# Designed miniproteins, single chains, continued (4), part 64

Each design is a single chain, and the fold is of that chain. pLDDT is the mean over its residues in the fold that is shown.

## One batch from the design tools (miniprotein)

Design m14203
Fold by ESMFold2-Fast:
Structure m14203 (fold): chain A 81 residues (1-81)
Amino acid sequence: GPTITVEAYANGELVGRGVGRTAEEGADAAGLAASAAHSKAPGAKITVRVYVDGELVAEVVADTAGEAGRGASRAALEAGK
């Protein structure tokens, strides 16, 4: 399957990164990365980028870890099909 890479940013800084070898692992990595961004910078806008085999396929920007995690997880699941 594709290699899914997830990077989470808060205040322009990379605060979480994960890698999945399946769509489900990529979705889990997205949720964890968004949670890490919230823990590092509570109240900051969270940006999560989803890559498939090194190519950017989605960028999610949200005000909460839950919204960022859900958006990025959906993108990872869709890209991993």
Scores: mean pLDDT 80

Design m14204
Fold by ESMFold2-Fast:
Structure m14204 (fold): chain A 108 residues (1-108)
Amino acid sequence: MKRLEAKGKGEISPDVEGEVERGELLASGTFRVTVRLTSKDGNKEALEKAAEELEKIFREAGVPAGATVTYYDDGTARVGLYASEEDLEKLIEALKKFLPGIELRVVE
């Protein structure tokens, strides 16, 4: 079963840090990745801008990924990204572009 191991955090803006919380291949053959965004000031507008930048990078990478964003009252957001297993390499490249300080690897 394929999964992503992630290490480290990326600074997206002075107020927003991102990390890959999890990534796994679902039984449906869809790869799901959850990115956690954290705002130091609980700034929802900063979280929204960070989520928009992530969606832009995925669009520019040509990954036909579905995205969902959930905002929490604790100053965090989770971005769920869904892509086919065939697009996994492009998904990883897009994540590394969004979070250049993060280490990502696929494990089975």
Scores: mean pLDDT 77

Design m14205
Fold by ESMFold2-Fast:
Structure m14205 (fold): chain A 79 residues (1-79)
Amino acid sequence: SMKKQQEALKELNELVKKGTEEITKAMKESEEKGIEVAKKYAKKVKELADKKGLPASSLSGGLIRVVGGLVDGLLERRK
């Protein structure tokens, strides 16, 4: 339902915000460490989305797509 989706998105937004801060700090020390932290947070976001009723395999979870894009962007920067 829309109400449960809003609560789930709020929790996911908080997780993404924490992940972004940790990725930024890790990136300052090493790009390799930044990528590893980004991968770990992407997995945590997918697990939380699944638990809250947002399918990880589905593209319906906008926040999952955003986190995936961030991880892909960091990997492309390395290549």
Scores: mean pLDDT 64

Design m14206
Fold by ESMFold2-Fast:
Structure m14206 (fold): chain A 63 residues (1-63)
Amino acid sequence: MQAQRDAAVAAAEAAVRAFGRSLGLSDELIQLAVDSVRAEVDGLDDAAAIALAQGWLDRIAAE
């Protein structure tokens, strides 16, 4: 599970960074968004963290 968690979180962070750049957001604002994803997964179990990261990916893909 840890490897799947790490992969899902990394994918969500990468998607947030790419989406933010596509909108012309500053690196500072993009980093704040990435930090928010990290903060939300901190302290969750692997399944909950994966589900939360997938939620971020799904929201970005919908835009």
Scores: mean pLDDT 76

Design m14207
Fold by ESMFold2-Fast:
Structure m14207 (fold): chain A 100 residues (1-100)
Amino acid sequence: SKMEEIKEKWEEIIRLLNELDEYMKNGEYEKALEILEELEKKIEELVKLAEENLSKEETQEMIKTLIDLLKELYKKEKNEKVREKIKSLIQKLDEKLKEI
């Protein structure tokens, strides 16, 4: 089902966010940047699938949850390149939220 596909993509994103957190914590910033590039693509795929299959309100709630999770990572990171990439992703999601 499309709902199961959305759930699977959400679970994949949560796994990637946890992997990002570990790379950030360990100072593996090159790997953190690679995971952020993958997260950007996977989040774009999830948001598109949500827009096509969920209500406007459900899609907005999902995007807000992703923004909150990324903001928590941003608050605890000190590496400027990683912070800038997280900030860029938050800004893209905020822009998307305004379009919905």
Scores: mean pLDDT 89

Design m14208
Fold by ESMFold2-Fast:
Parts: C-alpha cells; structure tokens; sequence
Structure m14208 (fold): chain A 57 residues (1-57)
C-alpha cells in the first residue's frame, strides 16, 4: 500500500500541468482519502494510477 501510495502521489504531482485542474483536484482528494485510511485500498490506488496514465497519454 505505502509504495503504491507514493507512486500514485509522485505520478500525479509530476503530471499536474497536463491534467485539468478540476480533475487533478479530484484525483488528489481520492488519494488523500485512501492515505488517511488505516487500511488503504490497493485496488483504488492502482485505479488512480491508471486514470493518471490515461489522462496524460
């Protein structure tokens, strides 16, 4: 979970300028919600990474 969280956060930060601000904020909020959970959902984090990749392709 922690490694996936770091990967998602780094990828989102690196691509903020390529993603519409409103969508980037939504992705950050979703990532933050998972990070605040005692049991982060790895599937949701992987989905966030996939959404970032799709938005910047």
Amino acid sequence: ATKLMQEAASKLAANRGKIPQEKAQDLFDRLREENLKEKPDEAKIRKLIAEIDELVA
Scores: mean pLDDT 77

Design m14209
Fold by ESMFold2-Fast:
Structure m14209 (fold): chain A 55 residues (1-55)
Amino acid sequence: MLSVDELMAMLDAARSLSPAEAERVIAEVGRQMLTLPPDDALALAQRIAEVQAGL
């Protein structure tokens, strides 16, 4: 399983990708977020919203 730190790094990297690649990364992180503790899931949800707003 990927850690929250690894998922955060993937989201940060997505900011430098094409929109199509960024959407794939966001979808993958979103799936893995369902397996995390609530606090980590909330932090990832906030980061996803920030990345999506920047697209």
Scores: mean pLDDT 79

Design m14210
Fold by ESMFold2-Fast:
Structure m14210 (fold): chain A 82 residues (1-82)
Amino acid sequence: ADEEVRRLTEEVVRALEEETPAGAMYARMLASEIVRLAPQASPETLREAIEALRPYQSSPNPVVADAAAWAVRLLEKALAAL
């Protein structure tokens, strides 16, 4: 689960770095998959995922910023439920 979450986190970052609506939508889908795996992952790996996405919340591109903020909030809720 930890290795899967790390791989998915890298894919979310890559999708956000496209700075497109399609990339942002794909990032949201991948973040939802991380949440599904969250009960099987370590809290440390989830915190790493949240911190990797946090800089994108400050993106000047609102599509990227909104997707990143949504993903971070979703992952923080998953972490809090552990």
Scores: mean pLDDT 84

Design m14211
Fold by ESMFold2-Fast:
Structure m14211 (fold): chain A 67 residues (1-67)
Amino acid sequence: MDNEAFVKTLSKLLDVSEEKVKEFIALEEKVESDPEFINKIRGSLINGKLTVDEAIELLKKKLEEEE
């Protein structure tokens, strides 16, 4: 899987650093148990309804709830 191309594309689309996108992807991989939640977050990011920082916080909260 070409995560580098996805990181660059999402970084440009959302006007955020590649480091932020990499943090998002790393957290997303840890929440693999809930694909519907991940798809909702991705859709909201692409449609500009959610910032990358907000998406990262939602993923962190989801991981805390699964702990």
Scores: mean pLDDT 74

Design m14212
Fold by ESMFold2-Fast:
Structure m14212 (fold): chain A 78 residues (1-78)
Amino acid sequence: SFRRNVEFAKYVVEKSIEDKELAERAVEALERVERGVEEGREEEAAEEARPVLAEAEKALKENEEKSKEAAEEYLASL
């Protein structure tokens, strides 16, 4: 489900990105995307979030080990 995907992404971002300001901005961007989808403006919300989410994705790729550990921890908590 979309909501579960957003929560999963927020968890991985918060646990894996060392730059806490970037992690916070990425979480806010994911929350804006979720609201946009709920309001029927998913394309607009996705475009607004794109720069921050792209930066977050780059940060996650720089530390794949920590990102994988966070993902496994989240899935184990379900």
Scores: mean pLDDT 79

Design m14213
Fold by ESMFold2-Fast:
Structure m14213 (fold): chain A 76 residues (1-76)
Amino acid sequence: MEELLKREEELVERLRRLLELDPERARRVLAEIAAYGRSLGELEDPDEETEEEMARKVLDFAEEKIAAAEAELAAA
């Protein structure tokens, strides 16, 4: 749990930097992450997945989207 919270803090800092450099791109990334999290939460309760596993999936998705946005910004 604490490791996941630390990952979330690191991703939030990266998003904050994106928001300062490119607010429109950062908002799009945030919207995608929020939509994914909501979609995942609306699925039937999976017996094999814990709350930590769900959180890890959201963080993995967020990291991928943030990294893609950072790469796009660097290429621009």
Scores: mean pLDDT 75

Design m14214
Fold by ESMFold2-Fast:
Structure m14214 (fold): chain A 89 residues (1-89)
Amino acid sequence: AREKAIEAVRKAGGYANKAALEGHISSEDYLKVKEYLREALEAIENGDYDRAIEAVQKAIDILSTYDSPYAKEAIKALEEAVKALREAK
């Protein structure tokens, strides 16, 4: 569960980076997403899965404002992370 959640968050980070590089999302929102994903990874490592889910959901909320195939793939990966974290509780 932990390894799957970490992998999914990292995968989402890769897609968010691609969305930013292609100009699909603003640099300001990309930096916010990066910070929430960092917070999520820290929370997972500390065993604080509720905080991790909250941080992931904030990243999803930002990415959901964009019409981007990379943002959609990032959201899918983050939804997989949330599922893995809920199953670990």
Scores: mean pLDDT 86

Design m14215
Fold by ESMFold2-Fast:
Structure m14215 (fold): chain A 88 residues (1-88)
Amino acid sequence: DIDSIQAQIQQILQQINSINTRSQIQQYIQQANADLADFFDNITRGRASISDRTQGLMQLMIAAQIAIIAGNDSYTPLYNDTISQLNA
């Protein structure tokens, strides 16, 4: 469900923004967040092709992985769900 995925993305973006991480890591996370938000917005608006959906899922996976690496294990379910969707 795309509405569910969109809610999870917003939660990730908000959590990454609220993570009190080292300044260098925070800069990388912020750039990844911007790229993900733009890409997912294009998918949600129906502008993206089927191949763009796959790229969007990969960006979600990367965002979840970045959050986990930054110490937020609450994104592990999203990471696993995204991998499952890519393999389906």
Scores: mean pLDDT 62

Design m14216
Fold by ESMFold2-Fast:
Structure m14216 (fold): chain A 80 residues (1-80)
Amino acid sequence: MDLTEEERLLLDNVLKELAAFYQEVFDRLKAGEISVEEAIEELRKKTDELIKKYNLSPEQAAELRRATDVIIRHLKEKAA
Protein backbone atom coordinates (compact mmCIF):
# COMPACT_ATOMS: atom_id res chain seq x y z
CA MET A 1 0.00 0.00 0.00
CA ASP A 2 2.76 2.40 -1.01
CA LEU A 3 1.95 5.72 -2.62
CA THR A 4 4.36 6.83 -5.35
CA GLU A 5 6.39 10.03 -4.81
CA GLU A 6 4.02 11.86 -7.20
CA GLU A 7 0.92 10.49 -5.39
CA ARG A 8 2.37 11.48 -1.99
CA LEU A 9 3.18 15.04 -3.15
CA LEU A 10 -0.32 15.43 -4.61
CA LEU A 11 -1.91 14.12 -1.39
CA ASP A 12 0.20 16.51 0.74
CA ASN A 13 -0.97 19.49 -1.35
CA VAL A 14 -4.62 18.34 -1.16
CA LEU A 15 -4.31 17.93 2.64
CA LYS A 16 -3.00 21.52 2.87
CA GLU A 17 -6.02 22.74 0.86
CA LEU A 18 -8.36 20.79 3.19
CA ALA A 19 -6.62 22.30 6.27
CA ALA A 20 -7.05 25.84 4.87
CA PHE A 21 -10.76 25.12 4.20
CA TYR A 22 -11.17 23.79 7.76
CA GLN A 23 -9.73 27.05 9.14
CA GLU A 24 -12.27 29.07 7.10
CA VAL A 25 -15.16 26.85 8.28
CA PHE A 26 -13.96 27.05 11.92
CA ASP A 27 -13.72 30.86 11.75
CA ARG A 28 -17.30 31.05 10.36
CA LEU A 29 -18.50 28.70 13.12
CA LYS A 30 -16.83 30.91 15.80
CA ALA A 31 -18.48 33.99 14.25
CA GLY A 32 -21.91 32.30 14.54
CA GLU A 33 -22.38 32.37 10.74
CA ILE A 34 -22.97 28.60 10.44
CA SER A 35 -24.11 25.71 12.65
CA VAL A 36 -21.96 22.69 13.59
CA GLU A 37 -24.18 20.54 11.33
CA GLU A 38 -23.63 22.92 8.38
CA ALA A 39 -19.86 22.98 9.08
CA ILE A 40 -19.69 19.15 9.03
CA GLU A 41 -21.69 19.01 5.77
CA GLU A 42 -19.39 21.62 4.12
CA LEU A 43 -16.29 19.63 5.20
CA ARG A 44 -17.76 16.38 3.79
CA LYS A 45 -18.65 18.10 0.48
CA LYS A 46 -15.19 19.70 0.23
CA THR A 47 -13.54 16.29 0.76
CA ASP A 48 -15.64 14.75 -2.05
CA GLU A 49 -14.89 17.76 -4.31
CA LEU A 50 -11.13 17.42 -3.68
CA ILE A 51 -11.21 13.67 -4.46
CA LYS A 52 -12.96 14.39 -7.80
CA LYS A 53 -10.97 17.57 -8.66
CA TYR A 54 -7.57 15.89 -8.22
CA ASN A 55 -8.68 12.42 -9.44
CA LEU A 56 -7.30 10.84 -6.26
CA SER A 57 -6.59 7.09 -6.12
CA PRO A 58 -8.64 4.94 -3.68
CA GLU A 59 -5.63 4.95 -1.32
CA GLN A 60 -5.25 8.77 -1.49
CA ALA A 61 -9.03 9.19 -1.05
CA ALA A 62 -8.96 6.94 2.04
CA GLU A 63 -6.18 9.08 3.60
CA LEU A 64 -8.08 12.31 2.84
CA ARG A 65 -11.32 10.91 4.32
CA ARG A 66 -9.37 9.85 7.43
CA ALA A 67 -8.05 13.43 7.80
CA THR A 68 -11.62 14.77 7.41
CA ASP A 69 -12.85 12.42 10.19
CA VAL A 70 -10.17 13.84 12.55
CA ILE A 71 -11.14 17.41 11.61
CA ILE A 72 -14.87 16.70 12.23
CA ARG A 73 -14.07 15.24 15.68
CA HIS A 74 -12.04 18.36 16.61
CA LEU A 75 -14.81 20.65 15.30
CA LYS A 76 -17.45 18.88 17.45
CA GLU A 77 -15.20 19.11 20.54
CA LYS A 78 -14.55 22.86 20.02
CA ALA A 79 -18.27 23.58 19.42
CA ALA A 80 -19.37 21.85 22.65
Scores: mean pLDDT 81

Design m14217
Fold by ESMFold2-Fast:
Structure m14217 (fold): chain A 73 residues (1-73)
Amino acid sequence: SMQELNKGRQKIGDVLHELDQQGKLDEDHSRIAAMAILNNAVDLGIEAMKKGLSVEEFKKLLKERGIKPVEVR
């Protein structure tokens, strides 16, 4: 639903803001955030960002959960 989508975006926004405030925000975090939203895998994306996973590690995690990664343009 739109409400669940908005809640997911807010959760991701909060994590990105915290990482930025800590000086830890990088390109991989932004790409993981976008992929998490596009693939409806918000909680997995948050877990990946908090653990400092790379985009490739996150793609592997999505595949292991049966999710086909949508390409980020």
Scores: mean pLDDT 78

Design m14218
Fold by ESMFold2-Fast:
Structure m14218 (fold): chain A 82 residues (1-82)
Amino acid sequence: SLARLTEQAEELSALRRAGEEALAAGNFEAAIEHFERLRRRVQEVSPQATGAVLARLAEAHERLGNLEEAAEFRAEAEALGW
């Protein structure tokens, strides 16, 4: 249904916006939570969207000093052509 597709698109946009705002504010743990939720929603549907989210997770982990996790997320994003 159109209403369901609109609600799903709005929820994904809200998660992405919340993650981006958290990154910009230096709230890296909150950014990770928002992007992990977004990843779970897109990972079975869109490799392109998944790659974008993984790149943002890599940035957030790198900013927290989680360098090993950041490298793993970046490698996964690159494998998806990101």
Scores: mean pLDDT 86

Design m14219
Fold by ESMFold2-Fast:
Structure m14219 (fold): chain A 61 residues (1-61)
Amino acid sequence: SLIEFIKKLAEEIKTLPEDVQRLELKSFLTFLKNLTGTPFPNKEVEDIFKKEFGELYEELL
């Protein structure tokens, strides 16, 4: 499922250096925006990013 894919990708991004995490997270948010047609991820996706990245996710808002 999309949610399982997102969780797996978030775990993989989290293993990268922080500067690379910022770049990958920005790219992924752009990808999700294009895929879903909304400027913001849905609540379930947002909850995943907040859990996995915390302050880093907040910096990108």
Scores: mean pLDDT 72

Design m14220
Fold by ESMFold2-Fast:
Structure m14220 (fold): chain A 85 residues (1-85)
Amino acid sequence: MPKEVLELSVEAALLAMRAEIAIKMRDVEELRRVLEEAERQARRVREYLEENGEKLSKEAVEELEVTLRHLEELARRLREAIEEL
């Protein structure tokens, strides 16, 4: 697995952890920052797939697609949480 693919996956996991803490703390401002970062990371993952997808192994592409899906799901959940708080 390329290091860059693992780094994108780890960054997404850390962002999800930040989101969980912010939800528990009811920190709306932090939730807005995490949402912005989730959207930026999703764009970065999509750009990486577009630029490098043909050169990556099937396993690396699948890892990035899973990471992208998790980031998009996180962003959607965060938008809903912000509206409810």
Scores: mean pLDDT 86

Design m14221
Fold by ESMFold2-Fast:
Structure m14221 (fold): chain A 92 residues (1-92)
Amino acid sequence: MLDEARRLAEQAIKQAQKENDSLGVRAAQHILEAVDLLESGGSVLDVQVQIGMAQLELGVAKTLGQISDETAKLIDEAIKLVEQALAARQAA
């Protein structure tokens, strides 16, 4: 799960950079930070903050039409995987 989220976020960064989309790059970087926090046993709050920042930046990019559908889908899928991993940890 986290390896897939990292791969999707890294791919999103590469695509957003190619598209000159700084918001997409930032959103995907926040997802990588959330993955690193989850793997290192970081706090639930810190992970939630990173997810929230990624969602906000992705939402702004989508609203402004600055992000491609392909790049947005990669970030959305990475966010969902991170949220699932966080929920599984909270349920345990």
Scores: mean pLDDT 85

Design m14222
Fold by ESMFold2-Fast:
Structure m14222 (fold): chain A 79 residues (1-79)
Amino acid sequence: MEEKFDLEVELALAEIMLVNTKLGLERGADPEEILKNAQKVLERAQEILERAKSLGYEDLVKDAERLIKEAQEIIEQAK
C-alpha cells in the first residue's frame, strides 16, 4: 500500500511537470527548456511504468503510458 502511494505521488508530480511544460510551450517559452523538461517527464514516467508493471498496478501502468505519450508529443512539437 505505501509503495503504491509513493508511485501515485511520483506520477502526480510528473503530471504537474507535464502541465507546466505544456503551458510553457503554449506561452512561447525557450524550446531548449521545454525539451529538457519534457525529457525529464518522459524519464520519470518510464521509471513509474516499469515499476507499476512489475507490481501489477494496471491503473498506474495506464496513467504512466498516457504521460509517456504526452511527453513524447511535446518533445516533437518543441523541435
Scores: mean pLDDT 84

Design m14223
Fold by ESMFold2-Fast:
Structure m14223 (fold): chain A 100 residues (1-100)
Amino acid sequence: MEEEIAELIRKAAEALEAGRLEEAERHLARAGELILRTPDVPEELLLELHRLAARRLGLPEEEARRGAALVAGALAKAKEAYENNEYNEEIKKLKEEQEK
């Protein structure tokens, strides 16, 4: 799965360099779908994805690095919270408030 994500990111980079924005967006969208389905995406792949997105939007590479690190951390924490029913504990507390 990481190899497929890396290949899609590479194809997106090539499409961006060629000015084929629709093709690049298609590859980036597919890579994003695979990232959501892959539990342990390497930070290097997330950095590359953000770098290409930043390049498409004309943002500095520094923003891409910051974005990749934040997304990696947020995804890891969100996944652990969902798997450990942390969200259910919060919902339980809200229900107690409604019950007085």
Scores: mean pLDDT 63

Design m14224
Fold by ESMFold2-Fast:
Structure m14224 (fold): chain A 75 residues (1-75)
Amino acid sequence: EEVEKYVERLKQLIEEMKKAIENGDSKKLEDVLREINKLTKEAPVSPEIDKLVAEAIRLVNEAREKGFKEVIDKV
């Protein structure tokens, strides 16, 4: 039950992150990254959560290539 709540929230945050990157919204990207960092510190260890965290890391690397380095370095 608790793991499912974290998985659902992480999926939503990853989708918001994708949209922020597509729209060039640095402020939204910063806010989403802070939420992901907070959530992952609170989340139980789970293979599903690990996969979502790996996807978020991949998107962070893509965002750096697209010019969001300063925003990512703040988080």
Scores: mean pLDDT 80

Design m14225
Fold by ESMFold2-Fast:
Structure m14225 (fold): chain A 67 residues (1-67)
Amino acid sequence: SSELEEKIRKEIEEAMERMEAAVEGIIKANEIVKKNNIKDKEKYLELALEIARKIREEREEERRREE
C-alpha cells in the first residue's frame, strides 16, 4: 500500500509541476506579446506552451545535475 501511495503522490506532484510551468509560461508569454504588440491569440498560446516546455526541460536538467 505504501508503494501505491508513493506512486499516486508522485503523479500528483508531477501534475502540479506541469501546472506551475504552464502558469509561468502564460505569464512570460503575456509579457512577450505585450512588449512586441502581438495580437494573435494562437501565437500567444504557442509561445506559452513553448515556454512551459522549456521550463520543464530546464527543471529536469537541474534535477539530473543535483546528484
Scores: mean pLDDT 81

Design m14226
Fold by ESMFold2-Fast:
Structure m14226 (fold): chain A 70 residues (1-70)
Amino acid sequence: MSKEEVEEIFEKIKKSLGLTDDSKLDRRTLHMAIGLLELAGFHFDEAQRAELMAAKNVKEFEELALKLAS
């Protein structure tokens, strides 16, 4: 998946959930975002999901997802 496709998916997630790059993510929102990425064709193992769940904000989550999906 290209960087541009990932960025488009995160823009859709931000719009759907009313989030910005600086928004803090609660546990429920993180689970939902991971589920949306997996529906879009991302695949994460248990350790990768744990890293994503540790993200402090939307921007960090996006950067981690880009790194792990490479």
Scores: mean pLDDT 76

Design m14227
Fold by ESMFold2-Fast:
Structure m14227 (fold): chain A 64 residues (1-64)
Amino acid sequence: SLDEVVQEIMRLDKEMLRLIGDTLDQLLKASPEEQAKIEKEYQEQIAQMQERIRQLQAEEQRLA
């Protein structure tokens, strides 16, 4: 349903904000070599979540 799609988008948005906070904390404690790896892993995870949100937004438009 439309409501379920909207709720899932909101859940993923919250998870992205959490990931940003966790990544920032890790970066503050990391060496330069570790920072590069953390940034790469973060970018990959964010890209996957953004793609999922885009798919859900397309479904939301279809259901509206």
Scores: mean pLDDT 85

Design m14228
Fold by ESMFold2-Fast:
Structure m14228 (fold): chain A 100 residues (1-100)
Amino acid sequence: MKKEILEAYEKIEKIYTEGKKEEAPKHLQEAVELFEKALNSDPDTPLRERLLLVGRALRLVIEKLTLEEDKYSEEEHLEIFLTYVETLNPELAEMLRKKL
């Protein structure tokens, strides 16, 4: 896995640990931009491996900053994540639904 993907993961993880709900739109935009950059930076690393690392980190950021209650099932959290990805890249969301 290339350094750029690991750096993107570390930056998204920092948003997860340090991010404030009051600034959620800013943190979510930054996390999504890092996610897209990571997916495009290393086509030689299998897409599934990139998504397992960076996609999971993005999902945790979305859950922390947008979900006020831990009332959703793991399946519902996954659907919220995929719906958000679909607003940015519908083709990527369809591929993720087939592989996750």
Scores: mean pLDDT 68

Design m14229
Fold by ESMFold2-Fast:
Structure m14229 (fold): chain A 86 residues (1-86)
Amino acid sequence: GRSRQVAQQIRSLIQNGVVPISDLSDILSQFFGVDRSTVISRLRQNGGRNGVIPVSRVPQAIISIGRDVGREDQGRQVAQSFQQLM
């Protein structure tokens, strides 16, 4: 489904155990229909530093963004699919 496709897109961004915030924010802002700056702020709150976020922090960041927009279930589905692909 769409959540698995989004999870695969995020997985493709992984380099040296981190994900670039710029690319991740583009994917998540489009998926959740949320402003990119809001997504970036949430990624930073969930351990994002120096333009990257550790892979281990990505699932909770996605759930938090989903919760903010009333789509926590969709956020959980993406996070679970992402964890299954690891």
Scores: mean pLDDT 88

Design m14230
Fold by ESMFold2-Fast:
Structure m14230 (fold): chain A 70 residues (1-70)
Amino acid sequence: LIKQALQLMKQAADYVEQGNYKEADKLVQQAADLLSQHHGAPIDAEFMFESIKKDPKKSKKLLEEALKAL
């Protein structure tokens, strides 16, 4: 579950870099839903999306590092 959510967020960062915000938003919503199920509490999808939009390259690097740690 966490690994799948992180993969979706990494793909969302790739779409942000491409300027495809609509597809990125969809993937962030799916990742937030998976994380909410695992965490047992709502995850703020808008906050996640804003973080990725602010620095997609840094976000992607951090997500890749998190995936390697799993």
Scores: mean pLDDT 77

Design m14231
Fold by ESMFold2-Fast:
Structure m14231 (fold): chain A 90 residues (1-90)
Amino acid sequence: AAALEAEALAAAEELARAAKREYGLSDEQAQGIVDTVRALVELARTAPELAREAVAEQRAGLAAHRDEYPPEVVAAAERVLAAIEELVRL
């Protein structure tokens, strides 16, 4: 569990950095991405069914709009979602 939580947060930091480069986000907005992933990790531990639904919704949105996002943002987002999906299966 701890290793998957660390992976999700590491991927969130990569997502935040990629979003800052691609979209010119502020440090506060980038921190908001990391904070959102931290909340999703907590949700995976306390309400795994809700976390599973949230991940499924995010995956569907990412798939529908994949061509609209830079590849680095997509790759980092996929890593976050994969780590959360594994965490909810534990």
Scores: mean pLDDT 82

Design m14232
Fold by ESMFold2-Fast:
Structure m14232 (fold): chain A 84 residues (1-84)
Amino acid sequence: SKLVEALKEEEFREKFLQTIEEDLELAKADPSVPKEIVEALERTLELAKKLKDTEEFVEFARDLLSAKSLEEFKKVIEEYEKKL
């Protein structure tokens, strides 16, 4: 069902945004977290809020979750920022 798929994608969007917001709050509260990580999370949240297409949002989230390093994570952010 196309409707069920769309609702699952919307639920995923809500959960992903909530997770990033919570991680960002924790990172900002912890002085041991490098500012570079805080900046990457802030950029991720702002970019995610601008991605209106559900398929593109899912691809973005998948690419971020596949990143194995901060450098790979930043590369994903930069690639999607260039598309806006």
Scores: mean pLDDT 82

Design m14233
Fold by ESMFold2-Fast:
Structure m14233 (fold): chain A 104 residues (1-104)
Amino acid sequence: SSFEEKLEEANKLILEIGDLLDKVDPRKATITGAELLAMLSEVWLLHESKNASIEEIEKVRKTIEERLQALIEEFKDNPEVVKKLEEFKELLLEMIDETLEKKK
């Protein structure tokens, strides 16, 4: 998949997670959606930035992995949300790893 296709897939996952959470807690849906969008935006900016160092990319990767793992733990009692968060995490880490490999 192209980076652009992965970006589209990530945006779709954010909407699907939002829809699942909105049925239970609209406030959590809004906050979680904003957090996921912020992480995706950071990954997109990292990809667009030709000047990001390997160290900076690895730091972003670790931060995103930790933040998404915390969200997965927060929503552990909602298996549909957990599944979509795990898919989003895998996709974002793949996008970061592709950016990292292009710097080597």
Scores: mean pLDDT 87

Design m14234
Fold by ESMFold2-Fast:
Structure m14234 (fold): chain A 95 residues (1-95)
Amino acid sequence: ALSRPLTPEEREKLEEYRERLRKAREEAVKEIESLPLPESEKAALITAASLYAIGAEIDAELALRRGDYEAAEEAVERAIEALKELVEEGRKKAE
């Protein structure tokens, strides 16, 4: 199928997804920075958090462009869960 421009409603939904991902990433970064880990390890985890958020934003936009609203929501939800798992990985390394 050919990619189409987003409707105004889909653009608003994409901005909502961007905000959800931004908040989830900021919370994950805040938690990672609070852990008693070496700065190099924190930098690696924070980089992974940024890549998860960026990837989900791209996946959500592509899903919206093909009219797959379920796939768009799932991409955002998976990234938020991956960010939580990343924080949990950091906590395990801090022990």
Scores: mean pLDDT 86

Design m14235
Fold by ESMFold2-Fast:
Structure m14235 (fold): chain A 69 residues (1-69)
Amino acid sequence: SLDKEVVRALLLIIGGIALSETKDPKAKEEIRKVVDEGLARIDAAPSLEEAQAVLDETRKKIDEIIEKS
């Protein structure tokens, strides 16, 4: 539980930084959606290992959105 909360907090920090650095409204909307989906998947994860995998996958998706913008 506590470790999953840390993973959730880290995704919120990563998402917040990405949103602050992104000026394109469409890219911001896509980042928000990806972060929201990632948070829900972390909450549903049965283990810390699964939650960490979701964080890593979500981070890659955020990077892809920024790169294509």
Scores: mean pLDDT 85

Design m14236
Fold by ESMFold2-Fast:
Structure m14236 (fold): chain A 86 residues (1-86)
Amino acid sequence: EEVRQKGLEELIKNIKESGKETEIFKKVYQLMVAKILGDEETAKIYFEELKKIVEEVASKIPDEEVRQAAIEQFYEDVERMLKALG
């Protein structure tokens, strides 16, 4: 729990420092819209693109345990959000 929270804080910090906030927000928005419209194929493409951006930013987190926890928590949060939309 504490490791996951620290992971998210580090991920957010690295997103801001890399200037990826707008890119990530855009991908999350595109993913949500595709899901709402029932376009599951496009939703999968946007999720894969989002994963690539998040993994790239997370690679800057020096602690592997914190990095992995951040990635997993982010994906769980996105998946939970998508389920709420369907």
Scores: mean pLDDT 80

Design m14237
Fold by ESMFold2-Fast:
Structure m14237 (fold): chain A 86 residues (1-86)
Amino acid sequence: SKLTKVYSWEDPESGLSVQIWYNADSETFTIVGSVDGRGHDTLQIPVKSSKVKVLERTPTRIVFEFEDGKRVTVTLEDGKVRLSVE
């Protein structure tokens, strides 16, 4: 299986970092959120397309939308990164 990095962003003030990888063989995204290179939350979601859209981005919050309409929110609160899916 081959992973392709489809998104990468880091906020220099908050330290919030987000990477998204897509595996075309399994048709799955892997979303990784971390802060200052430590502590992370990871989420895997199945989507048949590698396309991702950024709906919102602040130093402590980013919202992604995928081709099937799924949304993933990454938040940084009290030094902790959390990922949620709707």
Scores: mean pLDDT 83

